Designed miniproteins, single chains. Designs and how they scored, part 81

Each design is a single chain, and the fold is of that chain. pLDDT is the mean over its residues in the fold that is shown.

## One batch from the design tools (miniprotein)

Design m2989
Fold by ESMFold2-Fast:
Structure m2989 (fold): chain A 91 residues (1-91)
Amino acid sequence: MKLSEEEAEALREESLRQLDEAIKELEKLKKEAEKAGNEELVKELEKAIKKVEEARKRVEDPSLSPFEVETATSLALVSAVTAKKLAEKAL
């Protein structure tokens, strides 16, 4: 699979956008968990945020292949979705 430079940049930009949205959603849920006094949920949300932030930092590396960008993004988003489901059940 070969992407053009323009297609590779578009993929990276979209991945960064998705990761930024996930961080914002998780941060909002973390504030709600803190307000509810659910310390265990706060810790789980913090772990998910850290994983998404690490993936975002990795995706910002222009030397990363499109496959590595997609893989890092997908794994981070799965972690975010899992944390969101835990928050929905607990809040």
Scores: mean pLDDT 83

Design m2990
Fold by ESMFold2-Fast:
Structure m2990 (fold): chain A 64 residues (1-64)
Amino acid sequence: MGLPSEDYVRGVLYLMAGAIYEKNKDYKGAAEYYRKAAELFEKAGELEEAEIAREKAEEAEKKA
C-alpha cells in the first residue's frame, strides 16, 4: 500500500507544531502553524481535518 499524501503528512506535522506552540502559550506561533496545517489538509482533500485546524487557529488567535 502507498503512503498517505505528502500534503496530508505535512499537515499532521504542522498541526503537531501548532499544538506544541499552544502548550508553551505561544498562541501567535500556534495560530500560524494551525493555518498552514489547514491549507495542507485542503490540498490533501481532507476537508474535515482542514476545518478542525482552522478552528484551532482561530482559537489560538483569540488568545494571542
Scores: mean pLDDT 82

Design m2991
Fold by ESMFold2-Fast:
Structure m2991 (fold): chain A 60 residues (1-60)
Amino acid sequence: GPVRAVAIAPFPKTTPEELAVRPGDVLEVLEEVDENWVLARSLETGETGKVPKSYLRVIS
């Protein structure tokens, strides 16, 4: 199934391409952008954007 992750730290949205997350938010990882960033969809809000991998823990 799709890869899921949980946010482990708060990440503020600073650009339109980014996704703001709070600790405990569940995300669907859509794509690896590079070694440090993923494109993810929030299952809380339905919004998509880039999040640093270090702010996420894979759970699926």
Scores: mean pLDDT 83

Design m2992
Fold by ESMFold2-Fast:
Structure m2992 (fold): chain A 60 residues (1-60)
Amino acid sequence: DELEKKLKEAKLEEIKASFLLLAAQVDYDLGEGTKADVEEAQKRLKEAEKKVEELEKKVE
């Protein structure tokens, strides 16, 4: 149904955000990125995780 579709989309967004956070952390460790870039990526991942939690509560 509509909730299942939204949950799949939210989980894909979470996965994408996780990879982007990893990339930002690697860049920071190599001296090519900033702490602010890591914090921005963490914020995006947290927002994606919150959306997944919200939708999972509605499906379950």
Scores: mean pLDDT 82

Design m2993
Fold by ESMFold2-Fast:
Structure m2993 (fold): chain A 72 residues (1-72)
Amino acid sequence: GEAGVRAAEEAARRAEEAARAGDVDGAAEAAKEAAAALKTVTDSEDVPRAVGYVLRAVGAAVEAGLKAGKPA
């Protein structure tokens, strides 16, 4: 499951970077990538780590959307 966790972490970083740049659509796309990465995690011990990264990515996308006046 480590590959899925790494993919989720990378997507979370992209979402946070997009949110800081005011790129709402980019942050939302990265959040979708993080969720897709979580679906590839089959090892139960890795699921909490991947979920943490998905929540970070979604949080970044929501924050960017709220600042732009768009629903997340």
Scores: mean pLDDT 79

Design m2994
Fold by ESMFold2-Fast:
Structure m2994 (fold): chain A 61 residues (1-61)
Amino acid sequence: SAAAERALRAAEGALQLARDLGGPEEAIKHAEQGVRAARAGDAETARRHVLEALRLLGLSE
């Protein structure tokens, strides 16, 4: 779906950013879970994991 495809791009971006910034392991794990959920077609779960990863990186409210 378009939602899952967008969630996958967001999750992959968050994972790359977390790794590039040397962020906490929790942020990397959440981004990885987001990628996995998006690949399974679960856009809602992927979105929640992406937002948590960004919050742990200090990049989300």
Scores: mean pLDDT 84

Design m2995
Fold by ESMFold2-Fast:
Structure m2995 (fold): chain A 86 residues (1-86)
Amino acid sequence: MPTIEKVVERIKAGDLKGALELLEELKSLVPEEKLSDYVKELYLLVKALLAEKQGDYEKAIEILEEGLKLFPDNETLKEKLEALKG
């Protein structure tokens, strides 16, 4: 089973695709109602970071704005959105 710790390690190493693969595997193994909000927030963050890495800043902003509608108190999503908007 993929661990949240391994997902975070891949994000820190810049392996955003590998982090996304672990998160998608975790989502396939755990029912939606049993997924922690932290895992859902991390999934949105990784998708936004991957879009940014691909040069798709508009998509990254859209993902972060949608994520903040679901998780309005997530400081990491707020900080990343502010950084991308300038």
Scores: mean pLDDT 78

Design m2996
Fold by ESMFold2-Fast:
Structure m2996 (fold): chain A 65 residues (1-65)
Amino acid sequence: GERAAALISELTGASRERAERMARGAVTLYRELGRDVAVAYLSRDLGLSREQAERVVETAVEELG
């Protein structure tokens, strides 16, 4: 989660704690509802482009193995 949270902070200016919560939320949605829902969540809640949201989800998933 550390790299995904750092990327969220870099792209949005969010605090580390907020970025960590958003990264955990995206991972939960990815596992339960799939990639497209996780991407839509980050795009909607953080104002990220689809491509930026996809990078965050990919980073978060890679960190979990």
Scores: mean pLDDT 80

Design m2997
Fold by ESMFold2-Fast:
Structure m2997 (fold): chain A 75 residues (1-75)
Amino acid sequence: IDAIIAGLRAGDSSVVDPLVQLLDSGKVTPAQVAALVEALIASTNEAVRDAIIEALSKSSSPQAQALLSALLGTR
């Protein structure tokens, strides 16, 4: 998860797929979801942020939907 957070802050699009896989695994805690939200909000790369929002919107995972809702709720 630390590598995914670091990649998100750096604007690295290669972390999009690993992030979705991590959320779909169900092994992420609510505290880790909050850390991912903070990393995404801190990201200045709109293209990476938009790609992640798009990927999360296609997932039916409760954790992916919680992350998406939190991101959209901070606009």
Scores: mean pLDDT 71

Design m2998
Fold by ESMFold2-Fast:
Structure m2998 (fold): chain A 96 residues (1-96)
Amino acid sequence: SMAERQKKLEQLKEKAREAAAKMTDAELQAIIDELQALYEEKLAKNPVLSKEEEEQLAIELAQYFLQKLIKEDTSPLDRAEIEELLKAAVEGRAAA
């Protein structure tokens, strides 16, 4: 149901805040390095990205980051849910 989906999203948001707050600078840097490598691999295959392709790549990188952060599959989440989880992670990191 929509109510169950919303409760799951709220649970994932709390998990993202807590995980981001507990993450060390070294752990965050390691994930950033992985994201940079993935971005460079995509550019090597397609050196000129359209605005739509850049936006899609940003969402894919965000999904990868969140999956590494919360240790849960983010593939069933839509763009809006991914953006809400990223906001929660940023808030958690800022509060730490």
Scores: mean pLDDT 83

Design m3000
Fold by ESMFold2-Fast:
Structure m3000 (fold): chain A 68 residues (1-68)
Amino acid sequence: SIELVFEIFELIVKRHPNLSGEQKKEIKDLLEKLEETNPEGLEELKKWLEENPDLSVEEIIEKIKELI
């Protein structure tokens, strides 16, 4: 769901307000790729983010890449 992509993206940005435009684009592109290749992975990612509020940007990016 594109709506879930936006929801997850907004959650990440809210937790990491210092994200650069380049990092935001990378995360957005990865989330859109995850939606296309493994839509169930978006639901898994959302649950994982909710269970782990203190994740770094690097850990989040690596998890998205792992799920793709």
Scores: mean pLDDT 86

Design m3001
Fold by ESMFold2-Fast:
Structure m3001 (fold): chain A 68 residues (1-68)
Amino acid sequence: MSEEQREKIREVLEKLVKAGLISEETAEEILELLERGASVDEIAEVLRKSGMPLPTALAAAHELHSLV
């Protein structure tokens, strides 16, 4: 993953943290998963466990995965 891709992903994750949808710990976990080539399903599961409704988690996971 490039530095530019990582910054874009961090920006999206920071917005989710500021909105109260995920914790900073969850944001770091998702960034690590994306760097490891995790699937949309794996990212969506982490977001759902953080309290996001499944449809919202899937949408966010697709957006984050598209930045890789």
Scores: mean pLDDT 82

Design m3002
Fold by ESMFold2-Fast:
Structure m3002 (fold): chain A 62 residues (1-62)
Amino acid sequence: SEEQLEKAAKELSEKFGISLEQARGIAELARELGPEVAAQFAEKELGLDPEEVRAILEKYLG
């Protein structure tokens, strides 16, 4: 749902200090391709810890 996506994006933004727009991109990717792919993308593009990203994504979108 859009509500769960916004919650995931907010928690990602607050935890990692990334923009809300970047966080929404990661959450949308998780919705379409799964949290593992989204976490790998976040690691490669933004240098975020993929295990911490995956945990947040699974909490709201898994």
Scores: mean pLDDT 87

Design m3003
Fold by ESMFold2-Fast:
Structure m3003 (fold): chain A 58 residues (1-58)
Amino acid sequence: SEEVAERAALSAENGLDAGASGETILKNIEKYAREAGYSEEEIKAALEAAKKVIKEKE
């Protein structure tokens, strides 16, 4: 849970630094997490962590 959230937060920061939109970042994180076999709870935690980073940078 914590590790997945940390990785999602880092992915969001890297995406923003690369000029990606918050919407694109969230879609990519959800897609990769589902493909990696994360649980729905882990996907939710990842998306919440990513959303928090995106809001703090905007």
Scores: mean pLDDT 80

Design m3004
Fold by ESMFold2-Fast:
Structure m3004 (fold): chain A 68 residues (1-68)
Amino acid sequence: MTLEQLKEEVLATLDAVIAEHADDPEMVAKAEEYRAKVDAAKTLEELEAIFQEFAEWYAAHVAAQREA
């Protein structure tokens, strides 16, 4: 997979997260922040690290929301 193809797939995933959580402004804001980071990524390793960071934050955020 090329960097361009992986960026498109990751951006599509972030778009899906934004659509699914449209009523959660913190989730939308964080997904938009990571979307910008994905767009700025120059290597596959950088892109993978960015997506992993978002996945970790997403898991923590969802867990915290369930406790509220």
Scores: mean pLDDT 80

Design m3005
Fold by ESMFold2-Fast:
Structure m3005 (fold): chain A 76 residues (1-76)
Amino acid sequence: HMALPSKEELLERIERYLDYLKAQLTPEQREVAEKGFEELKKRIDEAEKAGLTPEQIVEIAREELFRIHREIAKLQ
């Protein structure tokens, strides 16, 4: 049984976090964040279809979030 978030729970948390971020970002940063989160959700879907464990999927999500934050930071 999954001790970590399911794919659906993870996607819900990601959407909630995106909403939180958008409230704090400039319009240009918001566009980068929205595109990054769309790619992040796609990577999570692909990872689950590839049979990765919940822990591996959470790690992929974390790495993608770090990448998105780095891209946003470049606009400051």
Scores: mean pLDDT 78

Design m3006
Fold by ESMFold2-Fast:
Structure m3006 (fold): chain A 96 residues (1-96)
Amino acid sequence: SMEEFINAVKKAFDGAAEAVEKGDRLGAETYLALATMILSLAVRYAENQGKKELAEKLKKAGDEYVARMRRAIDEGNPEEVRKAGEELVKKLKELF
């Protein structure tokens, strides 16, 4: 469901932020990979449903927020990781 998808995205960003807070670089990288996978699967699902415009919007949001998450992890900024996740969740809710 949409709610399960959005909740999974939120958990990946929150998990990455907690990993950054703990100095767990591998944990943060794992959550980044998880967020990337979840967002890529959502794009593929939208494409398979014939929802081309939704797929393009999901891909653009995914690319932008994964890049922002990557940068925040590299800078050791857990607050920016959480903020990026919150903004992405809000944006995803507006797409559905």
Scores: mean pLDDT 89

Design m3007
Fold by ESMFold2-Fast:
Structure m3007 (fold): chain A 58 residues (1-58)
Amino acid sequence: GKEETEKELQELAEKLAKEGVSDDVIYEAAIEALKAMSEGASKEEVKKKFLEAVEKYK
């Protein structure tokens, strides 16, 4: 469900922060991913949007 998607996004965010991605980039990417989730995107689509946004903003 959405709770599982949010947990997996949080785990990805923590991993990227440990790899040196800035909190600002992670925050912007999380907003785009959560927007996709609210629009009914699948867990895989939400995770893809998050990673694409990280690459876009870093």
Scores: mean pLDDT 80

Design m3008
Fold by ESMFold2-Fast:
Structure m3008 (fold): chain A 57 residues (1-57)
Amino acid sequence: SELLEEISKLIKELKENGPDEKIEKRIEQLMFELTGKRVDGRDLEAIERELVRYATL
């Protein structure tokens, strides 16, 4: 999935470079497009849990 690949790249960028509001907001938008659920782009653990949940449906 192109959405999943983009989200994964953005998460990696936040982990390597630190907090970035623009990247965090982009992750929030892509997560909503992928899962239909809203997330806080600052909470990487919650985002990763939601991705695992989505992949195991």
Scores: mean pLDDT 83

Design m3009
Fold by ESMFold2-Fast:
Structure m3009 (fold): chain A 74 residues (1-74)
Amino acid sequence: GSAETQRFLEIVEKFKKDAEALLKSDYPKELKIEGLKRGLEMLKQLLEKVEDEELKKRIEELIEEIEKKIEELE
């Protein structure tokens, strides 16, 4: 139902904002990488539970963006 999809969207938007905030922070690079990898694992777990194709695409795009940012930091 729409309520479940909305809840997943809220979780995805929170992860996106948290990742952006972490990248803009003054935290050491190692802590940024750790935080992003933690978020990435949670997003991959969420992707397995989501049935909505548009939401899956958004999660996949965010995963790719975070993976690229981790590689840029390493």
Scores: mean pLDDT 80

Design m3010
Fold by ESMFold2-Fast:
Order: C-alpha cells, then sequence, then structure tokens
Structure m3010 (fold): chain A 71 residues (1-71)
C-alpha cells in the first residue's frame, strides 16, 4: 500500500510541475493517474483493517478534489 502512495505522490509532483509550466492537459492526466494509484492503496489499507470505510471515503474525496483543481 505504501509503495502505491509513494508512486501517487511522485505523479502528483509531476502534475504540479506540468501545471506550473502551463501544460494543463498533461497536469490533469498525471493527477488522474496519481488519484487512481492512491485509491488502490487506500482500498488495500481498508482490506488490511488499517483504514475505516469512512476514512477511505474522505481520502478519496480529497484526491478527487486534487484532480478537479489540476484539470
Amino acid sequence: AEELFKKALELLGKAMEAAAAGKKKEAAELARKAAELAKEGLKRLVEEGKLTEEEYEEAVAYWEKVVAALA
């Protein structure tokens, strides 16, 4: 799960760099990929009993808000 979050944060960093460079389409695509990996990691944490479904829903909403902000 932690490996997926690390990859998600790396992609989010690249998305922010693309946004700063004016590459809006590239930034949006990278942000969507980051959110997808983060959601997968979050699902694994729920399956392992380390995260509640409520915490999962809040974290997913956060990542969807990040994608919307960069799109």
Scores: mean pLDDT 80

Design m3011
Fold by ESMFold2-Fast:
Structure m3011 (fold): chain A 73 residues (1-73)
Amino acid sequence: MSKEEKLEKGVEEAKRLLEEGRYEEAIIIAQIVIKEDPNFAEAWKLLGEALEKAGRLEEAKKYYEKAKELDPN
């Protein structure tokens, strides 16, 4: 698999974990994707969503802002 395919699969896995209510695991997967590509805006958005669902609202806000900086559209 290409690096991009691995990142996309990581994002899909994190989304699946969010749908299942497994927020801490979604946070871990999103962080792994960000370490591989810190410019992947969707991973920052997923990290924000996972933190928000976990009740970590201040942290979620920071990562949503980061995602918006990388992809304002």
Scores: mean pLDDT 81

Design m3012
Fold by ESMFold2-Fast:
Structure m3012 (fold): chain A 60 residues (1-60)
Amino acid sequence: MEEAGRALREGNYEEAVKAFEEAVKKDPNNPQAYRALAFAYRKAGNTEKAEEWEKKADSL
């Protein structure tokens, strides 16, 4: 999460997506990580992926 937060602040949204994907893999039952990944996708301009990950978080 720390690495992903830093990437978001720097505007490196691709790196943020990667870091949040790693966070989801480490704790697949953590809806906050799924929502953070969705947020990173929105910042990257990928609203389709963002919506997909938000739905996954809601279904946990």
Scores: mean pLDDT 77

Design m3013
Fold by ESMFold2-Fast:
Order: C-alpha cells, then structure tokens, then sequence
Structure m3013 (fold): chain A 70 residues (1-70)
C-alpha cells in the first residue's frame, strides 16, 4: 500500500538523517549545523535538486575553510 511504502521511506529518511548528523558531530560541527546539513542530505536523496545544490555548496565551503586553516 502507499501508506506502507511512505512509512518505510520515512524510516529510511530518519536513519539517513541520524547517521549523517552523528558523522558531522564526530567531525566537530555544531549540532545545529549538523542537523541542517543532515536534513538537506535527506531531501537531496529524495530528489530535491535545490537541496543537492545546497549540500554541494556546503561541502565546497567546508573544504575551503579546511584549506584556509592550514
């Protein structure tokens, strides 16, 4: 059923969000930023092109910040 599929997809989204959030926290990102990025990753995985572009921009920014810290 459509409801069962939606529930399964929601459970997968929650797992992705939690895993990404935990990985970002382990890298030293603030909790608020980690949660926002995790949400964007979930949206990008669901086909949101704007969210994908935002994730790519965040990755580029974090890479540049790491480079500047050297």
Amino acid sequence: SALLREASENASDELIREVVRRMLLAQGLPEEEAERIAELVVRAARGDEAAREEVEAIVARLRAEREAAL
Scores: mean pLDDT 76

Design m3014
Fold by ESMFold2-Fast:
Structure m3014 (fold): chain A 98 residues (1-98)
Amino acid sequence: GKAFLEGLRLLEQGRYEEAIEQFEKAIAEDPNNAEAWNNLGEAYLKLGRYEEAIEYYDKAIALDPNNARAWENKAKALEKLGKLEEAAEYRAKAEALK
């Protein structure tokens, strides 16, 4: 949808809080858009809000368990929190999907 594409544009420009607003709008229009949840998590990750990023990646994974990028992104957030062993497990899951 239009909000999702605008969110992607803002994310690429480093306008993370504005990207969040657009991804939240996309999710309100389609709560099953796994990519919108994944990109919402990425925007939170860029803001250093790692626990919130993980919650949104978990939603993306629940909607599309074959989304290797969501598994990889969750691993990155776990690494930022110092959860290195758990992060390695999620990276292994991402690689198994390729």
Scores: mean pLDDT 91

Design m3015
Fold by ESMFold2-Fast:
Structure m3015 (fold): chain A 58 residues (1-58)
Amino acid sequence: MKKALEEAAEEVEKILKENGKSEEEIETAKQQVLDLDTEEEAKAAVEAVKKILEEEKK
């Protein structure tokens, strides 16, 4: 797997854990990121998750 996809998947995992998502949801999201073909798609997924975390934070 490409390093960029692995890094994006790891970031998504960390963010979802901080958001209190279930381990099952984290695994499916991580797999979806790893199944992506482009770095841009992976970046978009990470940014979407970060936005959710920021919204819930305050």
Scores: mean pLDDT 74

Design m3016
Fold by ESMFold2-Fast:
Structure m3016 (fold): chain A 66 residues (1-66)
Amino acid sequence: SLEELIRAAEEIARKSGSVAVLYGDTGVYVFGGAGGAHFQTESKEEARKAAEEIVRRVPRARLGEA
């Protein structure tokens, strides 16, 4: 779920000092030194919205397009 991905992003940011958040055609990906996780979406627009939500809620998250 998106909430699980947000939790994963928070954990990665806490352990690594940062987390990268990428969105693509059907998903959102989070990764950093401590690991990674993903969330499949139905469209690039849904992926973009989910990625923006993660960046808004998670300190030291950085947004990109995959």
Scores: mean pLDDT 80

Design m3017
Fold by ESMFold2-Fast:
Structure m3017 (fold): chain A 55 residues (1-55)
Amino acid sequence: MEKAQKVLAENPNLKEEVEKLLEEGRYDEAIELLKSYGLSEKEAKEFVEHLKKLL
């Protein structure tokens, strides 16, 4: 999760985009977006699951 937090801190628009995709149920696109910023599939999935619990 630390790598995901750093990527989000450097890219403030990314968090908003991921949250919008999750609200729309577009989980696969949220994972792919996070992976495009350098997260592994496991890191992206763990971060998406974390955000789903907070939304």
Scores: mean pLDDT 78

Design m3018
Fold by ESMFold2-Fast:
Structure m3018 (fold): chain A 59 residues (1-59)
Amino acid sequence: AAATLAALTASANALIDQIPLPEDVKAAIKAAIAALAAAKNAAALSSLLSQLQNLLAAL
């Protein structure tokens, strides 16, 4: 559903802003998130969100 895709995209972008990475790296990851959202691939976007959550938890 479009609502699920939008929610996953927003959550992934919010998580990336919490990770202490260089701005160019954050921009590249946000571009990848936008590409997955444009492809309407909710499964891949959900997987990426889980990976970002795990990365943040490891910091």
Scores: mean pLDDT 77

Design m3019
Fold by ESMFold2-Fast:
Formats: structure tokens, sequence, C-alpha cells
Structure m3019 (fold): chain A 98 residues (1-98)
């Protein structure tokens, strides 16, 4: 499908990145109230790095989903996976700062 696959992958990655960034911002604000802004920033940075790792690992599968005409369903599933990874990493980081 020529250029459409690469365009769909770029749009999909951007949508997942935006969703992940919103999740990280919400976590940073929540933890800033409990631990202060500097510790919240450390937790948020670790969670954001983990979210990016999940996106990077899924890039080949994202390209295949676009080629098969199922990128929309893939983006929905990947957003959930990234959100779960961000939340899990934040909880683990919180316990190490105790």
Amino acid sequence: AMDSVEFDVEVAEALVLISGAVTVRDLERKYAKEFGPEKAKEIADLAREKGQEVIDANRPAMRQAAAEGRIGDFVRQLKKEVEEAINKTAEEAKKKLE
C-alpha cells in the first residue's frame, strides 16, 4: 500500500506517544502531592522511558498491522499496554524511593 503504511505508522506512533505523555503527566501531579515535585519528576521520567521502550519494541508489529488494515485496533491495544507499563514502572519506582 505504498506511502499509506508509513503514514499510518507515523500517525499511530504519535497517538500512542500523546496518550503515554498524558498518563505520565497525571502520575507526576499525583506523586508531587505525596513526595514533592523532585521525587515525582524522577518517577515520571522512569515511567516515560519505560513507555518509550514498549512503543519501540512494538514498531515492527505496528507496521504489520498498518499493512493488514488493522492499525486502529492495534493502536487501541498498544495505548493500553503503554499505560499499564507506565503505571507499573511508577509503582515500582515509588517503592525504591521509600
Scores: mean pLDDT 85

Design m3020
Fold by ESMFold2-Fast:
Structure m3020 (fold): chain A 56 residues (1-56)
Amino acid sequence: SSYDSPEKQFEKLIEKFEKLREEAIKAGDEQHAEAYESALEAAKEQLEEYKKLKEK
């Protein structure tokens, strides 16, 4: 099975977008790099909110 917890899913998503952003930067594709940076910010915010829900 490939089931992951929500926290693990966010972590994998963040890492995926980081790699895609790096590839776009290496290719000189600034527009795609910016789009992936925006996706990273959103994913990181969701992860932080999830963590705050778990931390008391």
Scores: mean pLDDT 79

Design m3021
Fold by ESMFold2-Fast:
Structure m3021 (fold): chain A 68 residues (1-68)
Amino acid sequence: SSMQQQKQSLENSIIGVALETYQTKGKEAAIEEVAKLLKEKMGLSEKEAEKKAKEIVDRALALQAANS
């Protein structure tokens, strides 16, 4: 399998967690859960994980709004 397919599968899983956490616990909790996953699964630093988590959550919410 291509590395792009594996990366996309992981990103889709993270986006799913972001949306589920947002709907149940709100945006701040969604950012925290995504940052935790990025640190655990991708080995990102705290600073990079927080930055990327905010970007992923914002992107996921924008995509959800566009499809509504």
Scores: mean pLDDT 78

Design m3022
Fold by ESMFold2-Fast:
Structure m3022 (fold): chain A 106 residues (1-106)
Amino acid sequence: MTETRVIHVDSLEQLRKALDEAYERAVELAKKNAKPGDKIIEIRSEDAGAVGEALRALAENPPGKSIVVVAGFDEASGQAFVMVFKTDEKGNFVEVLDFTLVTLRD
């Protein structure tokens, strides 16, 4: 089951703190959901494009059955995200375990 959260913050400093807290929670969730033999893969960047390229590289070179924690931050849009998802033995997407969006208020 996917759990989705949206967190609104008033400053970039609060956004970075909320991102750090969401990332720590996501890594803990990945560890709790990992079965023997599963890999835990962590992808974090302040460039959403770099996150996209890392995910593409992961798809091209499948890690086998894994739990992926991915986090991105885009200062220009005032948004950050953390997602936890599972892959199968072929690296195909199975399900999202958790998703957190952090966004600056206008």
Scores: mean pLDDT 78

Design m3023
Fold by ESMFold2-Fast:
Structure m3023 (fold): chain A 61 residues (1-61)
Amino acid sequence: SLIDEAERLGALAAIYAQQGDAERARALGKKAVELAERAGDSELAKRIQEGLDKGLADGGL
């Protein structure tokens, strides 16, 4: 489902962000947010964005 895909991509984006791969993290995070929004799950989209932001901060960005 779109929700399952968004959750998987969001988790992967957060992992890349924590590893300092900002380019890959942002690309995956953007796709995950878009999928969550298309699924009508604004709370999931917000959680994915928050996870990305925290991961980037942990990665020194």
Scores: mean pLDDT 84

Design m3024
Fold by ESMFold2-Fast:
Order: C-alpha cells, then structure tokens, then sequence
Structure m3024 (fold): chain A 60 residues (1-60)
C-alpha cells in the first residue's frame, strides 16, 4: 500500500496525472483492506486520488 502511494506521488510530480490517479486508487483499496476504510491513511490517499483526477481532467 505504501509503495503505491509513493509511486503515485512520483507520477504526480512528473505530470503523469492519469498514472498518478491509478496508483492512488489502488492504494486506497489496499489501505482500506489493511487498516480500515476510516483510517487516516485511506483519507490521505483518497485526497491525493481526487487531486490527481482533477488535474487529469483539466489537461486536455
């Protein structure tokens, strides 16, 4: 789970917003299974996923 979040952040820094959103989405799913859906780790990964999706949608 941690590795997926880190890969998502790297993709976000490189401007690969679609790739970043995919990594963050998978990180959310794995963190929810490992730590529970209400964990702060899930909330943080979900926030990053939403940011990546917004940036991807704006980039035409």
Amino acid sequence: AEELREKGLEALEKGDYLTASRYFKEAVDKLAAEKGPQSPEVREAGRLFHEAMEKAAAKK
Scores: mean pLDDT 77

Design m3025
Fold by ESMFold2-Fast:
Structure m3025 (fold): chain A 71 residues (1-71)
Amino acid sequence: GEALRKEILRLIGRILRLIGEIIDLERELERAKAEGDEERAARLEAEIERLEEEIRRLLARIDELSAELDK
């Protein structure tokens, strides 16, 4: 019960930090695109995709733990 809820909250906290990082990177990406820096834009897009994949994995883990709470 309690331990599963605390783990879910920990994972949510991690997701929120990753979302913050993506927002910052998207702002940098818009700047890079506006400046015509295609190489920097490509690197920023790759990093955003990596963080989005990490969020998807964490969301899947939360779904798994939430299912255990409903048992």
Scores: mean pLDDT 87

Design m3026
Fold by ESMFold2-Fast:
Structure m3026 (fold): chain A 60 residues (1-60)
Amino acid sequence: SKDSIEKGFKEAEEELKKNPEKAEEYAEVLRERAKDIEDIDPEAAKKLKEFAKEVEEKYK
């Protein structure tokens, strides 16, 4: 799970470098995923929220 999340972030960063206009859409998806898993894996949910914020700030 943790390794899968980190791999997903790396892939997302590579895609966002090519398509920065999609940053807000990706951030929203990440926040929805964080909300869905918050009760099951709060640490993973926190990482998803942090990445969503970083994506929005970096690619705005």
Scores: mean pLDDT 77

Design m3027
Fold by ESMFold2-Fast:
Structure m3027 (fold): chain A 97 residues (1-97)
Amino acid sequence: SERDEKMRKLLEEIRKLAEKSTDLTEEEKAKVLRAVDSALYLLDLAEKSKDPVTAQVLRVLGAANLLETTTAAAKKSGSEVAKEMAKLAKEILEIAR
């Protein structure tokens, strides 16, 4: 769907920001990248789901986990890149709900 395509584009933007960041530890980068991969996996499951309630739960779960992960990274590091990732993650969650 158009909604799922928009979510994927934002997830890929977060991936690129994490990969290019110089102000995050390797551990924080790995956590964010794993959260992006998990969100993409759950989004694929949501698109294949025949039940719209299950699909919404999967989309929200991935987005919420990513928002928590990016927010934690931003608070711990003070990183501007992590703050931007958290902002994008919040937008993904708004689309998912």
Scores: mean pLDDT 88

